# Designed miniproteins, single chains, continued (2): the designs that were tried, part 71

Each design is a single chain, and the fold is of that chain. pLDDT is the mean over its residues in the fold that is shown.

## One batch from the design tools (miniprotein)

Design m6456
Fold by ESMFold2-Fast:
Structure m6456 (fold): chain A 95 residues (1-95)
Amino acid sequence: RPPPPPRYRPTPEELFEAARVLLRALDRLEAQGLLSPEARRYREKAKEYLKRAEEGDWESARKALEAAGRAVEEAIRAGVPGEVLGTALAEARRA
C-alpha cells in the first residue's frame, strides 16, 4: 500500500498489465449491470487505449490505466459496494 520509492518509474508492461486487470474487473461489474453511464464511458476509453498499446503505442498503456482507474472511481461514486468491487478485482487477478 505505501507508494513506491520516488525514483521508481513503472514500465509500459506494468501499466498495461494493471490496466488489463482493472478492465477485467470492470467487465465483471458491467456483466452484473453495476456500471453507471460515466463508468461505462471511461471503460470504453480504457479499452480503446489498451488496444492501441497492444498495437505498439506504449504511451497509451498509461492512458488506459488512467481511464480504467477513473471508471472504478465512477463505479464507487455510483454506489458499487467495496466488497463487490474487491471480489471483481480478485477474480480479474486470477484470470
Scores: mean pLDDT 79

Design m6457
Fold by ESMFold2-Fast:
Structure m6457 (fold): chain A 74 residues (1-74)
Amino acid sequence: SSAQAGLRQMLSLIRSMRRSMAAMPDDQAVHDRRWDQIAPQILALAPADLRQRIADLLAQRNIGQVMNLVVRAI
């Protein structure tokens, strides 16, 4: 289904972000800029019933809980 495709795309994006950030300089400002680029893309893919909770977790920079939520929804 298109919903399942969206959730798999979110998971791929989260994994890509984590890999990308691990390869970046150990600089908080660099990591913050990358987060600001990717977090809106993750939120845009979120199903309506999970969108608010994902938005709250992204505001907390809690990518681990976002990933857990997406994996459980797949």
Scores: mean pLDDT 80

Design m6458
Fold by ESMFold2-Fast:
Structure m6458 (fold): chain A 85 residues (1-85)
Amino acid sequence: SAKEEVEKAIKLLEEAAKSTDLEKAKKLLEEAGEYLAKAGTEGGISLEYGQEASLHILQALDSTDIKKVQELAKKAVEYLKESLK
């Protein structure tokens, strides 16, 4: 279900937010993005909060600063948690 895909994405993003390894964080972000894309295809995400989360994931993937990646991952988690309310 879309909710299960979003919850999986949240767990991966929370792990990325705690990672001090840039390569590991980016792999987790990519995997989270795949689950978020699946949830979007199933039509189960708030469009506004889902788009905001996706933008933060894309910004994190373009960053080479682990601290910025961690901050963007945390913001994506916040948006996805709002999408489940």
Scores: mean pLDDT 82

Design m6459
Fold by ESMFold2-Fast:
Structure m6459 (fold): chain A 102 residues (1-102)
Amino acid sequence: EVEKELENLRKRIEELDKEIATLKAQIDSLYAQLTPEQQAQFEKHKKELEKKRKIELDIVDALRTLMSLGFPKELVDARHELMVKEIELKYLKELLDFLQSL
């Protein structure tokens, strides 16, 4: 049961890693094409999104602590990594949407 959940979590994490890498490369490429004024506007928006991301990450860290009381470490670590990467993916998508609006 635990082994099957771990295998499924690891496969989903690998998929997220690929999507995150693709989005980061796309964001970097678009950012490099911006004027200095557009880059300043992007950095301001990024800071606002980072504040929201920090709150979501703090919640996930609290959840990890709670899970550690009832679940094996490997399962807790994998679930935490999945949640962190899903938050990162959401953050990167919001950044990309903003970049495309400039």
Scores: mean pLDDT 88

Design m6460
Fold by ESMFold2-Fast:
Structure m6460 (fold): chain A 84 residues (1-84)
Amino acid sequence: SERLEEMRQVLALLEHGARAAARALADPASRESGVQAVETVVQQGTAWAQDARASGTPEMEAIADRLDAVVAEARKTAEAALAA
């Protein structure tokens, strides 16, 4: 379905954003930007996972689970960076 392909693209964009946020957090010069980027990944990823689950198909549930995983990893990365 078109919605499923759209959500796959959204997942790929979120994964890209999470990687960029992690790189920014690793550099003291961009740490503030990295924190803001993680906040954006968490907010957008959570909303998109909720939207995917609302469609009630197994394929959309699988995408929602992957979105949740990206959000969880982004939070963990931010916690580790800020603890160092």
Scores: mean pLDDT 86

Design m6461
Fold by ESMFold2-Fast:
Structure m6461 (fold): chain A 67 residues (1-67)
Amino acid sequence: MTFEQLRELAEEIKRRTGISDETALQVALLVYEDEEAFLAMSNRELAELLGISVPTASKIKEIVKEF
């Protein structure tokens, strides 16, 4: 993943979910490090890790799968 792709992923997550810039960037960095491990997390585990709701975590996973 390039820096531009990482930025685009963070911007898309923010646009579609309304989460903070900081949280969207954290998601993009986790995906950059290990996308398979990120997607293997349950929606509940991801929600607890990021301090977001379970529905938001589910939506983030769908956005990540589109990239």
Scores: mean pLDDT 84

Design m6462
Fold by ESMFold2-Fast:
Structure m6462 (fold): chain A 94 residues (1-94)
Amino acid sequence: MEEAREAVERGLEEGTRGSELGKKAQDIKPGNKKGLEGSIYGGMGLLAAGVGRTLLSRGTEEQQEAARELGERGAELGERGVELGEEGLKEVGV
């Protein structure tokens, strides 16, 4: 139970960070490719973790396992979003 919740929380956190960093890079320099990619990966991470959160609310073992997998996938996508967003910011001198 705790593992599924923790994975979903991590996916939401990393997805949010990736989206924010990618958006920040794009706001500084419109058309920043890495910033755009960071926003896309961050958004995908948020979507996966959001579905995981919904599954957690239903409380069966199968749904909790699916929520953990979606949370972990969301964290992976969010981490990639953060990496790309940070690279985008470096390209604009931040």
Scores: mean pLDDT 82

Design m6463
Fold by ESMFold2-Fast:
Structure m6463 (fold): chain A 55 residues (1-55)
Amino acid sequence: MTIEERAQAIGQAARDNSQTDAGASEERAELTGRRAEELTRQALESGTNEQLPLP
C-alpha cells in the first residue's frame, strides 16, 4: 500500500458517503472527498496520523 493509494481510497469513500447521506449535491460530495484525500495524504506523508501540521 502506498500513501497515495490510501489517500485516494479514503477520499473516494468520503465522497460516496456524503453523496448518499446528503441526497444532493455531487459537487459538495466531490469537495468533501477532495478535502479528505488531501488531508489524509498530508498526514500519512508527514507520518502524523492524529494531527496535521497547520501553518
Scores: mean pLDDT 65

Design m6464
Fold by ESMFold2-Fast:
Structure m6464 (fold): chain A 120 residues (1-120)
Amino acid sequence: MLHPSLNEEQKEVVRYIADVLNLSKETLEELLRKYGVDRATAERLAGEVYRKVEEILKLLSQQRFEEAREKFLELVEWIIKKGTELGLSKEQIEELISRIASVAGLPPELVEEILEKIRK
């Protein structure tokens, strides 16, 4: 029932999303480095984060909103775990989640609910 009619215009949108993700990955690497994370770890983590964000954006492009939400919540849990293991402060972890959620195009209200849930 879902007929994926991928035309040239939709392919261009996918390419644009990939380009935006690559730029955001570099920005995330810089932010992690600013937090005292070593280059190799920052590159690996930024890569893992944006691979997961790409999966979320793919689900959103297919209008699979419930699955996209679930994958984003999984990503948030993963960021909290990895950030804590790296010795990042709660404030630094919140900044990472907010920045990633912005790239994924999530509504600010949903982002605030998630941040409040992890803050306590």
Scores: mean pLDDT 71

Design m6465
Fold by ESMFold2-Fast:
Structure m6465 (fold): chain A 94 residues (1-94)
Amino acid sequence: MAEELREKAIELARRTPLSERPGLEMARAIGYLFAAIGELVEAEARRIKEENPEASTRERLLKALEKVRPQALEWIREMDAAYAEAQRALAAAA
């Protein structure tokens, strides 16, 4: 689920330099990336709930965010790298 949304974000970012509406295409890529990160946070929060059922929803979400942060940053870098590579490939082909 999260991986599928991440793959969609990367694919849209890669298509952005070829798009007639690059701003809109990049906005869609960012939207899918946010959805992917949201899925990671919810999955981790559910795991934390199973380990500590007495913790509040807020406490679980904050711990999930801290746990997910490194992976979220990596996915943001992957999307940016895909866009940059697509731009370079187009420049080389011209």
Scores: mean pLDDT 81

Design m6466
Fold by ESMFold2-Fast:
Structure m6466 (fold): chain A 65 residues (1-65)
Amino acid sequence: DKKKQEGIKAAQETLDKHGLSARSEVEVEGDKIIVSLLDPPSAEAARAALPALREAEKKGNEAIK
């Protein structure tokens, strides 16, 4: 639980840096941190956000190891 909380925190900090914290959700599925974008206005906007979402997910998963 502690490591999962640290993972969530790291992912949220990364999302905040990219201005996505209010538009995204951080969840734990098994032993992995998953980051999702909420209500993107288009598929293009969702794809444009992917690099930042993947960075947040990577930082979260690094924090739990």
Scores: mean pLDDT 76

Design m6467
Fold by ESMFold2-Fast:
Structure m6467 (fold): chain A 54 residues (1-54)
Amino acid sequence: TDEINQLINENTIYRSRALDLLRNGSSKKDLDELHEYIDKGAEYTKKYLELLKK
């Protein structure tokens, strides 16, 4: 389950940053970074589902 714990920790970091960008972001760069974090969140969700197949 170390892989799952690592994914949870990284997803938590990205979620916290995305929340900060939603609250305080106002530039195009902030929006681009937010989109990247959303895409990373989707990637982590797919990895969770694949790990559950074990």
Scores: mean pLDDT 72

Design m6468
Fold by ESMFold2-Fast:
Structure m6468 (fold): chain A 104 residues (1-104)
Amino acid sequence: SMDLLKELLDALDELIALIDEALELLAQGKPISDELLDRIRDLARRILALAEELGDESMIASARALIKLIDELRRSTDPGEQAALAAAAQSIAEGLRDQVLSRL
């Protein structure tokens, strides 16, 4: 569905922006807030739900990998590990965004 692809694109754009915010905080030596981590997780869950509704196995696999990295990010207390996990999540989100754009 074109409408589902557009909703997925919007959710991905928002997720990428929030991950950028988290990376900016870490670069400044500031902690990522629990509120920001919750928003990132909620968006990743929405992205998975949209990918599952679309039924694209490649998109579903990418969305599942995103959730796994975000869950690891939420469990980490080391800023260096948090930065690496956030960067990896951003890379997967950008790849998934490219997959969505290829279907539009």
Scores: mean pLDDT 91

Design m6469
Fold by ESMFold2-Fast:
Formats: C-alpha cells, sequence, structure tokens
Structure m6469 (fold): chain A 78 residues (1-78)
C-alpha cells in the first residue's frame, strides 16, 4: 500500500497548491510501483510519470486523470 499512500499524499498536496510536494510524492509512488516489477505496476508507474509532467505543465485535470488510472491499476495489483 506504500505506493497508494504516496499517491494520496500527492493528491492532497495538489489540493493544497503545493506543486513541489505533489511531485515528490508522485516520484516516490512511481519508484515503489517500479520496484514491484509486475506489468500492472509498470503501467501504473507510466501513468504516475505522466501525472508528474502534467503537474509541471499546470495541467491539473490531466494529472488527476493519470492519478485515477494509476490508483486503479495499483489496487488490482494488491
Amino acid sequence: MEALEHVVKAAQAIAAGNRDEAIEHFRKARELAESLGTPLAREASRHLDRAIEAVKAGNYDEAIEHVVEAARLLVKEM
């Protein structure tokens, strides 16, 4: 559940307007997902990377889309 915990913290940081904190939590979630080594976790990791890029671009709607998909994939992994 550690990857999901960081996804939740990243979403909370976005809601608080803290971009740097959100990016840090997405990065940790991506690293944890990659370490699981499964196809679903790798797909979730790709969505988290896209969420980071969307946040950097100020596209929060797109970031939320990728976060929702990453969380869905990680839940199936458990």
Scores: mean pLDDT 82

Design m6470
Fold by ESMFold2-Fast:
Structure m6470 (fold): chain A 72 residues (1-72)
Amino acid sequence: MEEEIRKVNEKVLEILARADAEVQELLAQGQREKARELVLRAVAEAIRLIGDLIQKLLEEERKRREELEELL
């Protein structure tokens, strides 16, 4: 699980760093609408990755709980 958390964190940071660089370039060109769309897309992708990770964490927690109940 630690490895998956690390990978998601790295992916989120990559998405945000790339978006920041592209937004700065678009704003310098006066392309505000494209900059806004890019920010929204980057945020949506980051939220999706975080959501997927949360689901995996909840599934792992459920599995551990079921194993404990088998012992009781």
Scores: mean pLDDT 80

Design m6471
Fold by ESMFold2-Fast:
Structure m6471 (fold): chain A 93 residues (1-93)
Amino acid sequence: MEDEEKIEEGRKKIEEAYKEAKEKYKTEEMKKIAQEYLERIRRAQAGDAEDYTEEIEKNFTEEKKYAAKLVISGGLLAKEGDPEAQKDMEEIE
């Protein structure tokens, strides 16, 4: 396997981003914003991380950045088998 320390740091950052974003999504409006940007976020997940970061910084308001953060971090955790993240991703689809 690759450097476990670097993988652990990356995972912790993803988990922190997910928890932070989830705290901001207490309302139905935040879920709707996440759904509205889901297709663009999926394109970013399939592409380069650089492209994703640049698009968020240039084109997204603060709420939309949290929406993108939730979908990206939650989607990554769901793919790794996190059951809570999987449930959240199913709910917003």
Scores: mean pLDDT 62

Design m6472
Fold by ESMFold2-Fast:
Structure m6472 (fold): chain A 88 residues (1-88)
Amino acid sequence: MRAEEEERREELRERARELTERYKREKDLAERERLIAEGTELALELAEEAKTAKEALEEAEDAPAEAATAVALRKIGDEIDEELAKRK
């Protein structure tokens, strides 16, 4: 049971990391909007996995949409990096 949840959790972390990197690099408005939408869905999933991500999502809801998504994605990326460092 938990092994399956950990696998899914790791997949979500990898996706969040890639999304954060793409969002930072992407200049195309249409692609950015797509990344924002996907990042928001991913943030919701990660909020169930990690309390830090949940706090970031609540913080994001209080800010303007673009800033809120950027904050959420940044928090997710930072948390993923921290978790990866712990597992090494």
Scores: mean pLDDT 58

Design m6473
Fold by ESMFold2-Fast:
Structure m6473 (fold): chain A 65 residues (1-65)
Amino acid sequence: PLSEEELQEFLEEIRRWAEENNVPEGMLNWMEKEVREASKVYSREEVEKMIENAKKMADELVASS
């Protein structure tokens, strides 16, 4: 599980990335929810991989919009 500090750091990173890449609000909300839930169960490395994969999927979605 992540510390509150690590969780906040990831959420801040996701929000900044989403604003810079015009990510749909629904996608951002989904990513935040997934990261918050994952932070209670998974390690920092596993959460980092989840975020990286989600960013790739979102980039493809945004490019298709």
Scores: mean pLDDT 78

Design m6474
Fold by ESMFold2-Fast:
Structure m6474 (fold): chain A 65 residues (1-65)
Amino acid sequence: GLTPSQQQLKDKALQGDKKALDQLKQRSQQAFDMAGQLTGEVKQSALDQGQTLKKAADEVEKKLK
């Protein structure tokens, strides 16, 4: 799931903070980019983090339409 810091970012984005939404997207992309440089368990952790952040950003965009 999201960390408390990431959850605050999602909450701000849901309130219409476009910068917070952009940060969620950037964090997701950064996690996927990092996963490309990693192997094994740490790669899976980075992919899971990226997917969790992407889902949060997608949920915000869906609500904002």
Scores: mean pLDDT 82

Design m6475
Fold by ESMFold2-Fast:
Structure m6475 (fold): chain A 89 residues (1-89)
Amino acid sequence: SREERIKQIAEELRKKYPTLYKFALQLFLDYYESNKEMTLELVRTSFLMAIRRAFPDLSDSERQEIADYLIEQILKEYEELKKKELEEK
């Protein structure tokens, strides 16, 4: 399916450029609580630039869907980390 294709490409990007995803997660940890809008914009822009370099033949729509999927994964991991911090206090 289209969703499975998007997930596969996103996971391939994470495997090929592991530092990109880790850097994005760190940006969320450092800035998301203080400035959600700017953090989302910075992370989205960074992912889109990387996707354009790695997969230049993809459509703009596909690039946006891959970036959205990666951001959803970052948000999920960020929320899980914040939940653990609250449970340890």
Scores: mean pLDDT 82

Design m6476
Fold by ESMFold2-Fast:
Structure m6476 (fold): chain A 118 residues (1-118)
Amino acid sequence: SSMRQELEKQLAEAEAKAKELLAQESAIVGRALAPLGVSTQEFVLRVVGLSLRIIGDAIDRGEYIDSSTIEKEALREALLEAGLSEADVEAVLREIEPITEELRQTLKKIEELKKQLE
């Protein structure tokens, strides 16, 4: 149906948008790390390790912590450890924040469109 074709088009456009937003976040982080000679793979593995630590600490305290807070704090710590100043870290986080929010909204739209196509 024409309605199904329109939904499939919207899904494809939303999936393309999500990929573009992920590439933008990667480019921002990559530019910040390039002068420091830190590899993207080593950086990603460190962010994962810090995320697991933050989750474990929250569980031990009986505290709830959302995935967006975990991601932001792990990224902050990893950027500081990589050698960025506190001011440069806050600048990177401010640049990434609207992209991460748009990505979150885009992923929610993808989920809703997929549900409508079932």
Scores: mean pLDDT 85

Design m6477
Fold by ESMFold2-Fast:
Structure m6477 (fold): chain A 80 residues (1-80)
Amino acid sequence: SAAEEALRALADQAAHFMRGLGEELLKRESKERVIERIKIAADTFAARVAAEARRLGVPDAEAILAYIREKAEEIIKEIE
Protein backbone atom coordinates (compact mmCIF):
# COMPACT_ATOMS: atom_id res chain seq x y z
CA SER A 1 0.00 0.00 0.00
CA ALA A 2 0.99 3.65 -0.38
CA ALA A 3 1.01 3.98 3.43
CA GLU A 4 3.44 1.05 3.82
CA GLU A 5 5.68 2.51 1.08
CA ALA A 6 5.68 5.88 2.88
CA LEU A 7 6.63 4.21 6.18
CA ARG A 8 9.47 2.29 4.48
CA ALA A 9 10.71 5.55 2.92
CA LEU A 10 10.59 7.20 6.36
CA ALA A 11 12.59 4.28 7.82
CA ASP A 12 15.20 4.65 5.03
CA GLN A 13 15.45 8.38 5.78
CA ALA A 14 15.93 7.55 9.48
CA ALA A 15 18.74 5.10 8.61
CA HIS A 16 20.55 7.71 6.46
CA PHE A 17 20.16 10.31 9.24
CA MET A 18 21.61 7.94 11.88
CA ARG A 19 24.63 7.18 9.65
CA GLY A 20 25.32 10.90 9.12
CA LEU A 21 24.82 11.58 12.84
CA GLY A 22 27.38 8.91 13.72
CA GLU A 23 29.93 10.29 11.25
CA GLU A 24 29.57 13.85 12.58
CA LEU A 25 29.64 12.90 16.27
CA LEU A 26 32.77 10.73 15.84
CA LYS A 27 34.67 13.96 15.02
CA ARG A 28 34.19 15.23 18.60
CA GLU A 29 32.87 12.42 20.86
CA SER A 30 34.09 8.98 22.05
CA LYS A 31 32.93 5.81 20.29
CA GLU A 32 31.01 4.79 23.45
CA ARG A 33 29.15 8.12 23.52
CA VAL A 34 28.39 7.98 19.78
CA ILE A 35 26.99 4.42 20.10
CA GLU A 36 24.75 5.63 22.97
CA ARG A 37 23.48 8.50 20.76
CA ILE A 38 22.75 6.17 17.81
CA LYS A 39 20.78 3.82 20.12
CA ILE A 40 18.72 6.78 21.40
CA ALA A 41 18.12 8.00 17.82
CA ALA A 42 16.99 4.51 16.73
CA ASP A 43 14.53 4.27 19.66
CA THR A 44 13.19 7.77 18.87
CA PHE A 45 12.71 6.99 15.16
CA ALA A 46 11.15 3.59 15.95
CA ALA A 47 8.64 5.30 18.28
CA ARG A 48 7.79 7.90 15.60
CA VAL A 49 7.35 5.28 12.87
CA ALA A 50 5.16 3.16 15.20
CA ALA A 51 2.97 6.20 15.98
CA GLU A 52 2.70 7.09 12.26
CA ALA A 53 1.83 3.45 11.37
CA ARG A 54 -0.99 3.57 13.94
CA ARG A 55 -2.28 6.87 12.50
CA LEU A 56 -2.19 5.50 8.92
CA GLY A 57 -3.90 2.25 9.94
CA VAL A 58 -0.94 -0.01 9.09
CA PRO A 59 -1.62 -2.96 11.44
CA ASP A 60 1.76 -4.71 11.17
CA ALA A 61 4.74 -2.33 11.32
CA GLU A 62 7.10 -4.79 13.08
CA ALA A 63 9.22 -5.44 9.95
CA ILE A 64 9.70 -1.69 9.39
CA LEU A 65 10.65 -1.16 13.06
CA ALA A 66 13.06 -4.13 12.87
CA TYR A 67 14.65 -2.51 9.78
CA ILE A 68 15.39 0.70 11.73
CA ARG A 69 17.02 -1.28 14.58
CA GLU A 70 18.97 -3.45 12.11
CA LYS A 71 20.39 -0.35 10.37
CA ALA A 72 21.34 1.13 13.76
CA GLU A 73 23.17 -2.15 14.60
CA GLU A 74 25.07 -1.96 11.25
CA ILE A 75 26.17 1.61 12.04
CA ILE A 76 27.21 0.66 15.61
CA LYS A 77 29.22 -2.30 14.25
CA GLU A 78 31.08 0.08 11.88
CA ILE A 79 31.89 2.40 14.82
CA GLU A 80 33.12 -0.45 17.08
Scores: mean pLDDT 85

Design m6478
Fold by ESMFold2-Fast:
Structure m6478 (fold): chain A 69 residues (1-69)
Amino acid sequence: SLSKTSDEKAQEIYDQIKNSTDKKEITELLAKLIVEYGYSSYTEEALKYARSKGVTDEEIEKEKEKLLK
C-alpha cells in the first residue's frame, strides 16, 4: 500500500465482507477491494472467506468487469 489511509479502507471493506451473510454482497465488496486497493493480506483472507461461502472466481471477475466500465 502507498498510504495508511488505503490500508484502513481496505480493512473496513474486509470487515464488511466478514460480517456479511449475503453471497452477492460478499462478491461485490471483494471485487471493489481488489479493484480499488489491489492484492494484500486483507484480499487473501477475503478470498478465503468468500470461497467458503461458495463464491467462485468467475463471479468475482464478473463483478470486477462492472467496476472497470
Scores: mean pLDDT 78

Design m6479
Fold by ESMFold2-Fast:
Structure m6479 (fold): chain A 70 residues (1-70)
Amino acid sequence: SKEDKVLELAARLGPKVIRGELSAKEALRIIAKESGLSEEEVVKILEEAIPSLPPPMASIIKKLLELYRK
């Protein structure tokens, strides 16, 4: 699904953003382009997924979204 693709990309790119290797805005742009979605749709999918994710993954996604909103 598109949701699975978004989560797969966020899992791959999120750690790079936390390490400062990629900006959060660049990561969200890549995820949106690769998933065929808008950045707003990607943000919504990630926010809605957080309660169902394992704690380490939820932490990474929360930090990615925090950095994106700056």
Scores: mean pLDDT 85

Design m6480
Fold by ESMFold2-Fast:
Structure m6480 (fold): chain A 64 residues (1-64)
Amino acid sequence: MDAEVEALRQKAMAELDKRVAEVEKESKEQGLSQQELMDRIGEVSVQVGERLRAELEELRRRAE
């Protein structure tokens, strides 16, 4: 359980970092404004956080 929880957190952090880097690269390629870049980064952070929370909750349910 603990190892699986840690693995999920590590994967979520790696995914967040990767997606933020992709958004920054796409922003430069497509000429997005700083405001648009900030909005997209915020949205990605929320999505990754919500997914991690849901996965952790499902893991707890299976641990019953």
Scores: mean pLDDT 80

Design m6481
Fold by ESMFold2-Fast:
Formats: C-alpha cells, structure tokens, sequence
Structure m6481 (fold): chain A 65 residues (1-65)
C-alpha cells in the first residue's frame, strides 16, 4: 500500500495505491477540470512507480523460471 497526499486548488487530496487499485479521496467538491487534474497527478505519481515495480517483478520472476 502506498499513499500520496497533495493539494489541488487549496483542497487536500489523498491517493492510495493497493496492488492494482488506485483510490483518490478529496476533501470537499472539485470542478470537473480540477478533478481531472487531480486524477492525472495521482496517476502520474503512483502509476509510474507501480508500473516500474511491476516490470521489475516480472524481470526477476522470469530470471527464476
């Protein structure tokens, strides 16, 4: 599990990555544009790390087969 807390237009957003599930919780309401920006930031920060870890795990597993 990995958690990232960040701010979008003065509102606190928390993104949590559990395996292959990404959840974003925002304090209050966002405009559709701000919501999209928050999703893109969370996905960029956690999605890249998840993808790198996934690829590294596959490479290690393949070397053991």
Amino acid sequence: MKTLTFTVNGKTATATLEGSKLTIEIAGSLSPEDEKAADELAYKALGEEFFKNYLAGLEELASQL
Scores: mean pLDDT 68

Design m6482
Fold by ESMFold2-Fast:
Structure m6482 (fold): chain A 110 residues (1-110)
Amino acid sequence: MAAELARKGAELDKEKGGLGGSVGAGVAGVAVGSAGVGGMSKEGSEKGSEGAGEASRGGESLEPEEIEKGAKKAEEGSRKAGESGGEESLKVTELGALALGRNALAGGEA
């Protein structure tokens, strides 16, 4: 959800920015997506990275059990982080869209 918005926003911002169009709207979209992803990504990425690191170490030792355990742990960590941050991320994204969109448009002076 937020990741898709961030990606689409970035593509639009790059294209509109390059074309000299309304950059404000593109920036707002990217900022909204990035804010949502950023808030969630910090917790999810940390937990996912820990699990991935453990799985990677198991892979070097050729321990299938460790690899599966680490991978499952990384996925569980990401899911838990998403659940915990879901409410906050969505709220921040909505508020961020309103604030950033308005500020970006005003600052852009299109």
Scores: mean pLDDT 44

Design m6483
Fold by ESMFold2-Fast:
Structure m6483 (fold): chain A 72 residues (1-72)
Amino acid sequence: SLSELIKKIAKELGYNLSDGLTKIIANIIKELLEKGIYSITESELARDPLLLPFAGEIVDIFKAYLKKLKES
């Protein structure tokens, strides 16, 4: 599942995410992909007050996820 892949990527990047936060990040990445967004900045994510605390983690994980897609 996407959530399991995101959890693995997060661990590889040194982020220790709860299962709940991992699912939230996976849903955000899914929404970005569904909108055709393949590049996002921390500043763009931080415009949402709910995403502000996690903007850096979301960007790092999203970039790593896209890299894995290109290498698969």
Scores: mean pLDDT 82

Design m6484
Fold by ESMFold2-Fast:
Structure m6484 (fold): chain A 85 residues (1-85)
Amino acid sequence: MEKVDRLVRLALESPSTGPVLRTLADIARGIEAGSLPVDPELLRMMIDTLREILEQEGHDVSGLVFETEEELLEFGRRLARLLEE
């Protein structure tokens, strides 16, 4: 869970991740609402894109690789909740 919390904080502090974060939050909300199926491959691809943006901004995200489906789903849930203001 420490990796999830770190990646969420870095992404929210980044000026360039906004569109990717909004799309991830929309996907997570759709999964919770039952309108979208869980697609772990799509979630991994989007998180990898997020990591690439953060690396381009000078952040070291090499240790923030998610190895399990549970970590991917938890990241999505955290983003959906934090973007509900």
Scores: mean pLDDT 74

Design m6485
Fold by ESMFold2-Fast:
Structure m6485 (fold): chain A 94 residues (1-94)
Amino acid sequence: MSDKEKAILLLDQLEAMVAMYAPDKPEEVAEVRAAGQRAIDAINNNEPVEVQLALLEEFRAKALALAEKYAPELVPSIERTTAEAKELIRRYGE
């Protein structure tokens, strides 16, 4: 699996995990998933690395905000997964 494919897979898995941990908050989950999809689309469309990283940070911020309110046990997974995705983006963006 390429670094790009792995980054996309990590973000897809995190979106699914957020939905599982906050099933009673469909509107907030939809906003987090929309931010994740924007990050995935930027990666797939070979947007500038700065744009990919900015959208990933927006996704991370929204996911953390939801987790802090409804699923604090998810916080370490969000931070680890988004940090790994950031490293992968920086690696293939070089």
Scores: mean pLDDT 84

Design m6486
Fold by ESMFold2-Fast:
Structure m6486 (fold): chain A 67 residues (1-67)
Amino acid sequence: MKKYEENVEKARAAIYYVLNETGERVSNRELAERLGVSPKTVSTARRRDLPAGTPDPEITEEVKSLI
């Protein structure tokens, strides 16, 4: 997978974790700073069309520690 796609998936996992585990509204900029990616990457992750049946993102300990 290309580095950019990996960063988008990482941002998607972090968005899922924050919304479902904490209920907190975190800005694209704040989340991007915590993950070490650009705010554009986080925005792309939020807007990306997913195929029907796409599984929930895998939330790793790395993602949890960065949030």
Scores: mean pLDDT 66

Design m6487
Fold by ESMFold2-Fast:
Structure m6487 (fold): chain A 104 residues (1-104)
Amino acid sequence: SMEEAIRKAEERMREILKELVEKGVISEEEAEKIFGLIVAALREANVTPEELDLAVKTLEAMLNLEKRLKEAGAAEEEVEEARAKLKEAIKEAVEEYERREKEE
């Protein structure tokens, strides 16, 4: 069912966000905001199972970024810089979404 698919995706997204917090990519506060916004958007938009799967895969790709950079031969300092840039991009995206919600 669609509700079961959404619930499973919510559980997986929460796991991914928790791992991003543990890796220092985002804060716990940022993770809670991101989770809330994603859940609200998914429930409001009546997303397809394919869109839901794409969202989960995107978050999993972010979680695996460090491993992929190391496999490509990146230095530990370059991995930390990429992590910092990812954190900034996530923060900017969350703030932009919150701004649009407050202004509408």
Scores: mean pLDDT 65

Design m6488
Fold by ESMFold2-Fast:
Structure m6488 (fold): chain A 84 residues (1-84)
Amino acid sequence: HMEKLEEFLKNASDEQKAILLETEAGLYYMQAAVLRLELKRKQERGEITPEEAEEINKQIDDLVKKADGLEAQSRELRARAAAK
């Protein structure tokens, strides 16, 4: 649940927060990879329309963008932790 994650992040160290953000980013990248493989399989079998393929590609792009943002936040937290 998002509220539990936010509550944990409030009480965690910057290093622990960085690890959690990296883990979440990894999960989004994995979800994007799975969707890409499923999309390719459906396209090869003719089981998907071009419009449906575009929607899935948008979902993949959104997941990658979220993961990239989380990795950027993790790098900032690590830099701040190292400065202390």
Scores: mean pLDDT 81

Design m6489
Fold by ESMFold2-Fast:
Structure m6489 (fold): chain A 78 residues (1-78)
Amino acid sequence: ASSAQGQALAEKIKEALKDITDAKIDVKATDDQVVITVEPRPNTEKAVAEGIKAKLKEIGVDAEVKATPNKITVTVKL
């Protein structure tokens, strides 16, 4: 995979996630993966993570979603 492919995928995922959350979204694309960090409101991390998983599955993206007390990390391998 190329940086261009990773960047295109990152933009697609970022746009999809904007439809389901008002949380801050940061995206990093590399040649082999895309990492998205979402900062949800406290005590909503699990609900937001489940929403992210459902949205990614809906758009056909295979991703690892991890929720912690202050952020959610989404990793997509290219």
Scores: mean pLDDT 77

Design m6490
Fold by ESMFold2-Fast:
Structure m6490 (fold): chain A 57 residues (1-57)
Amino acid sequence: MKVREETMERSVERLRRAGAPESEIERVRRMGEEGASPKTIERYGEDVASRTYLARL
């Protein structure tokens, strides 16, 4: 499904801009490759971005 791949790519790009750890970015990619739903990928990406933001406070 293209929407899952696009969601994964968008999440990865956003996390890189936020300065997320490479391990978390790789996990998002793996979720997409393993067939996680777009909503699950997006939710996890949002969680990682939030944790990254808090760590930079």
Scores: mean pLDDT 75

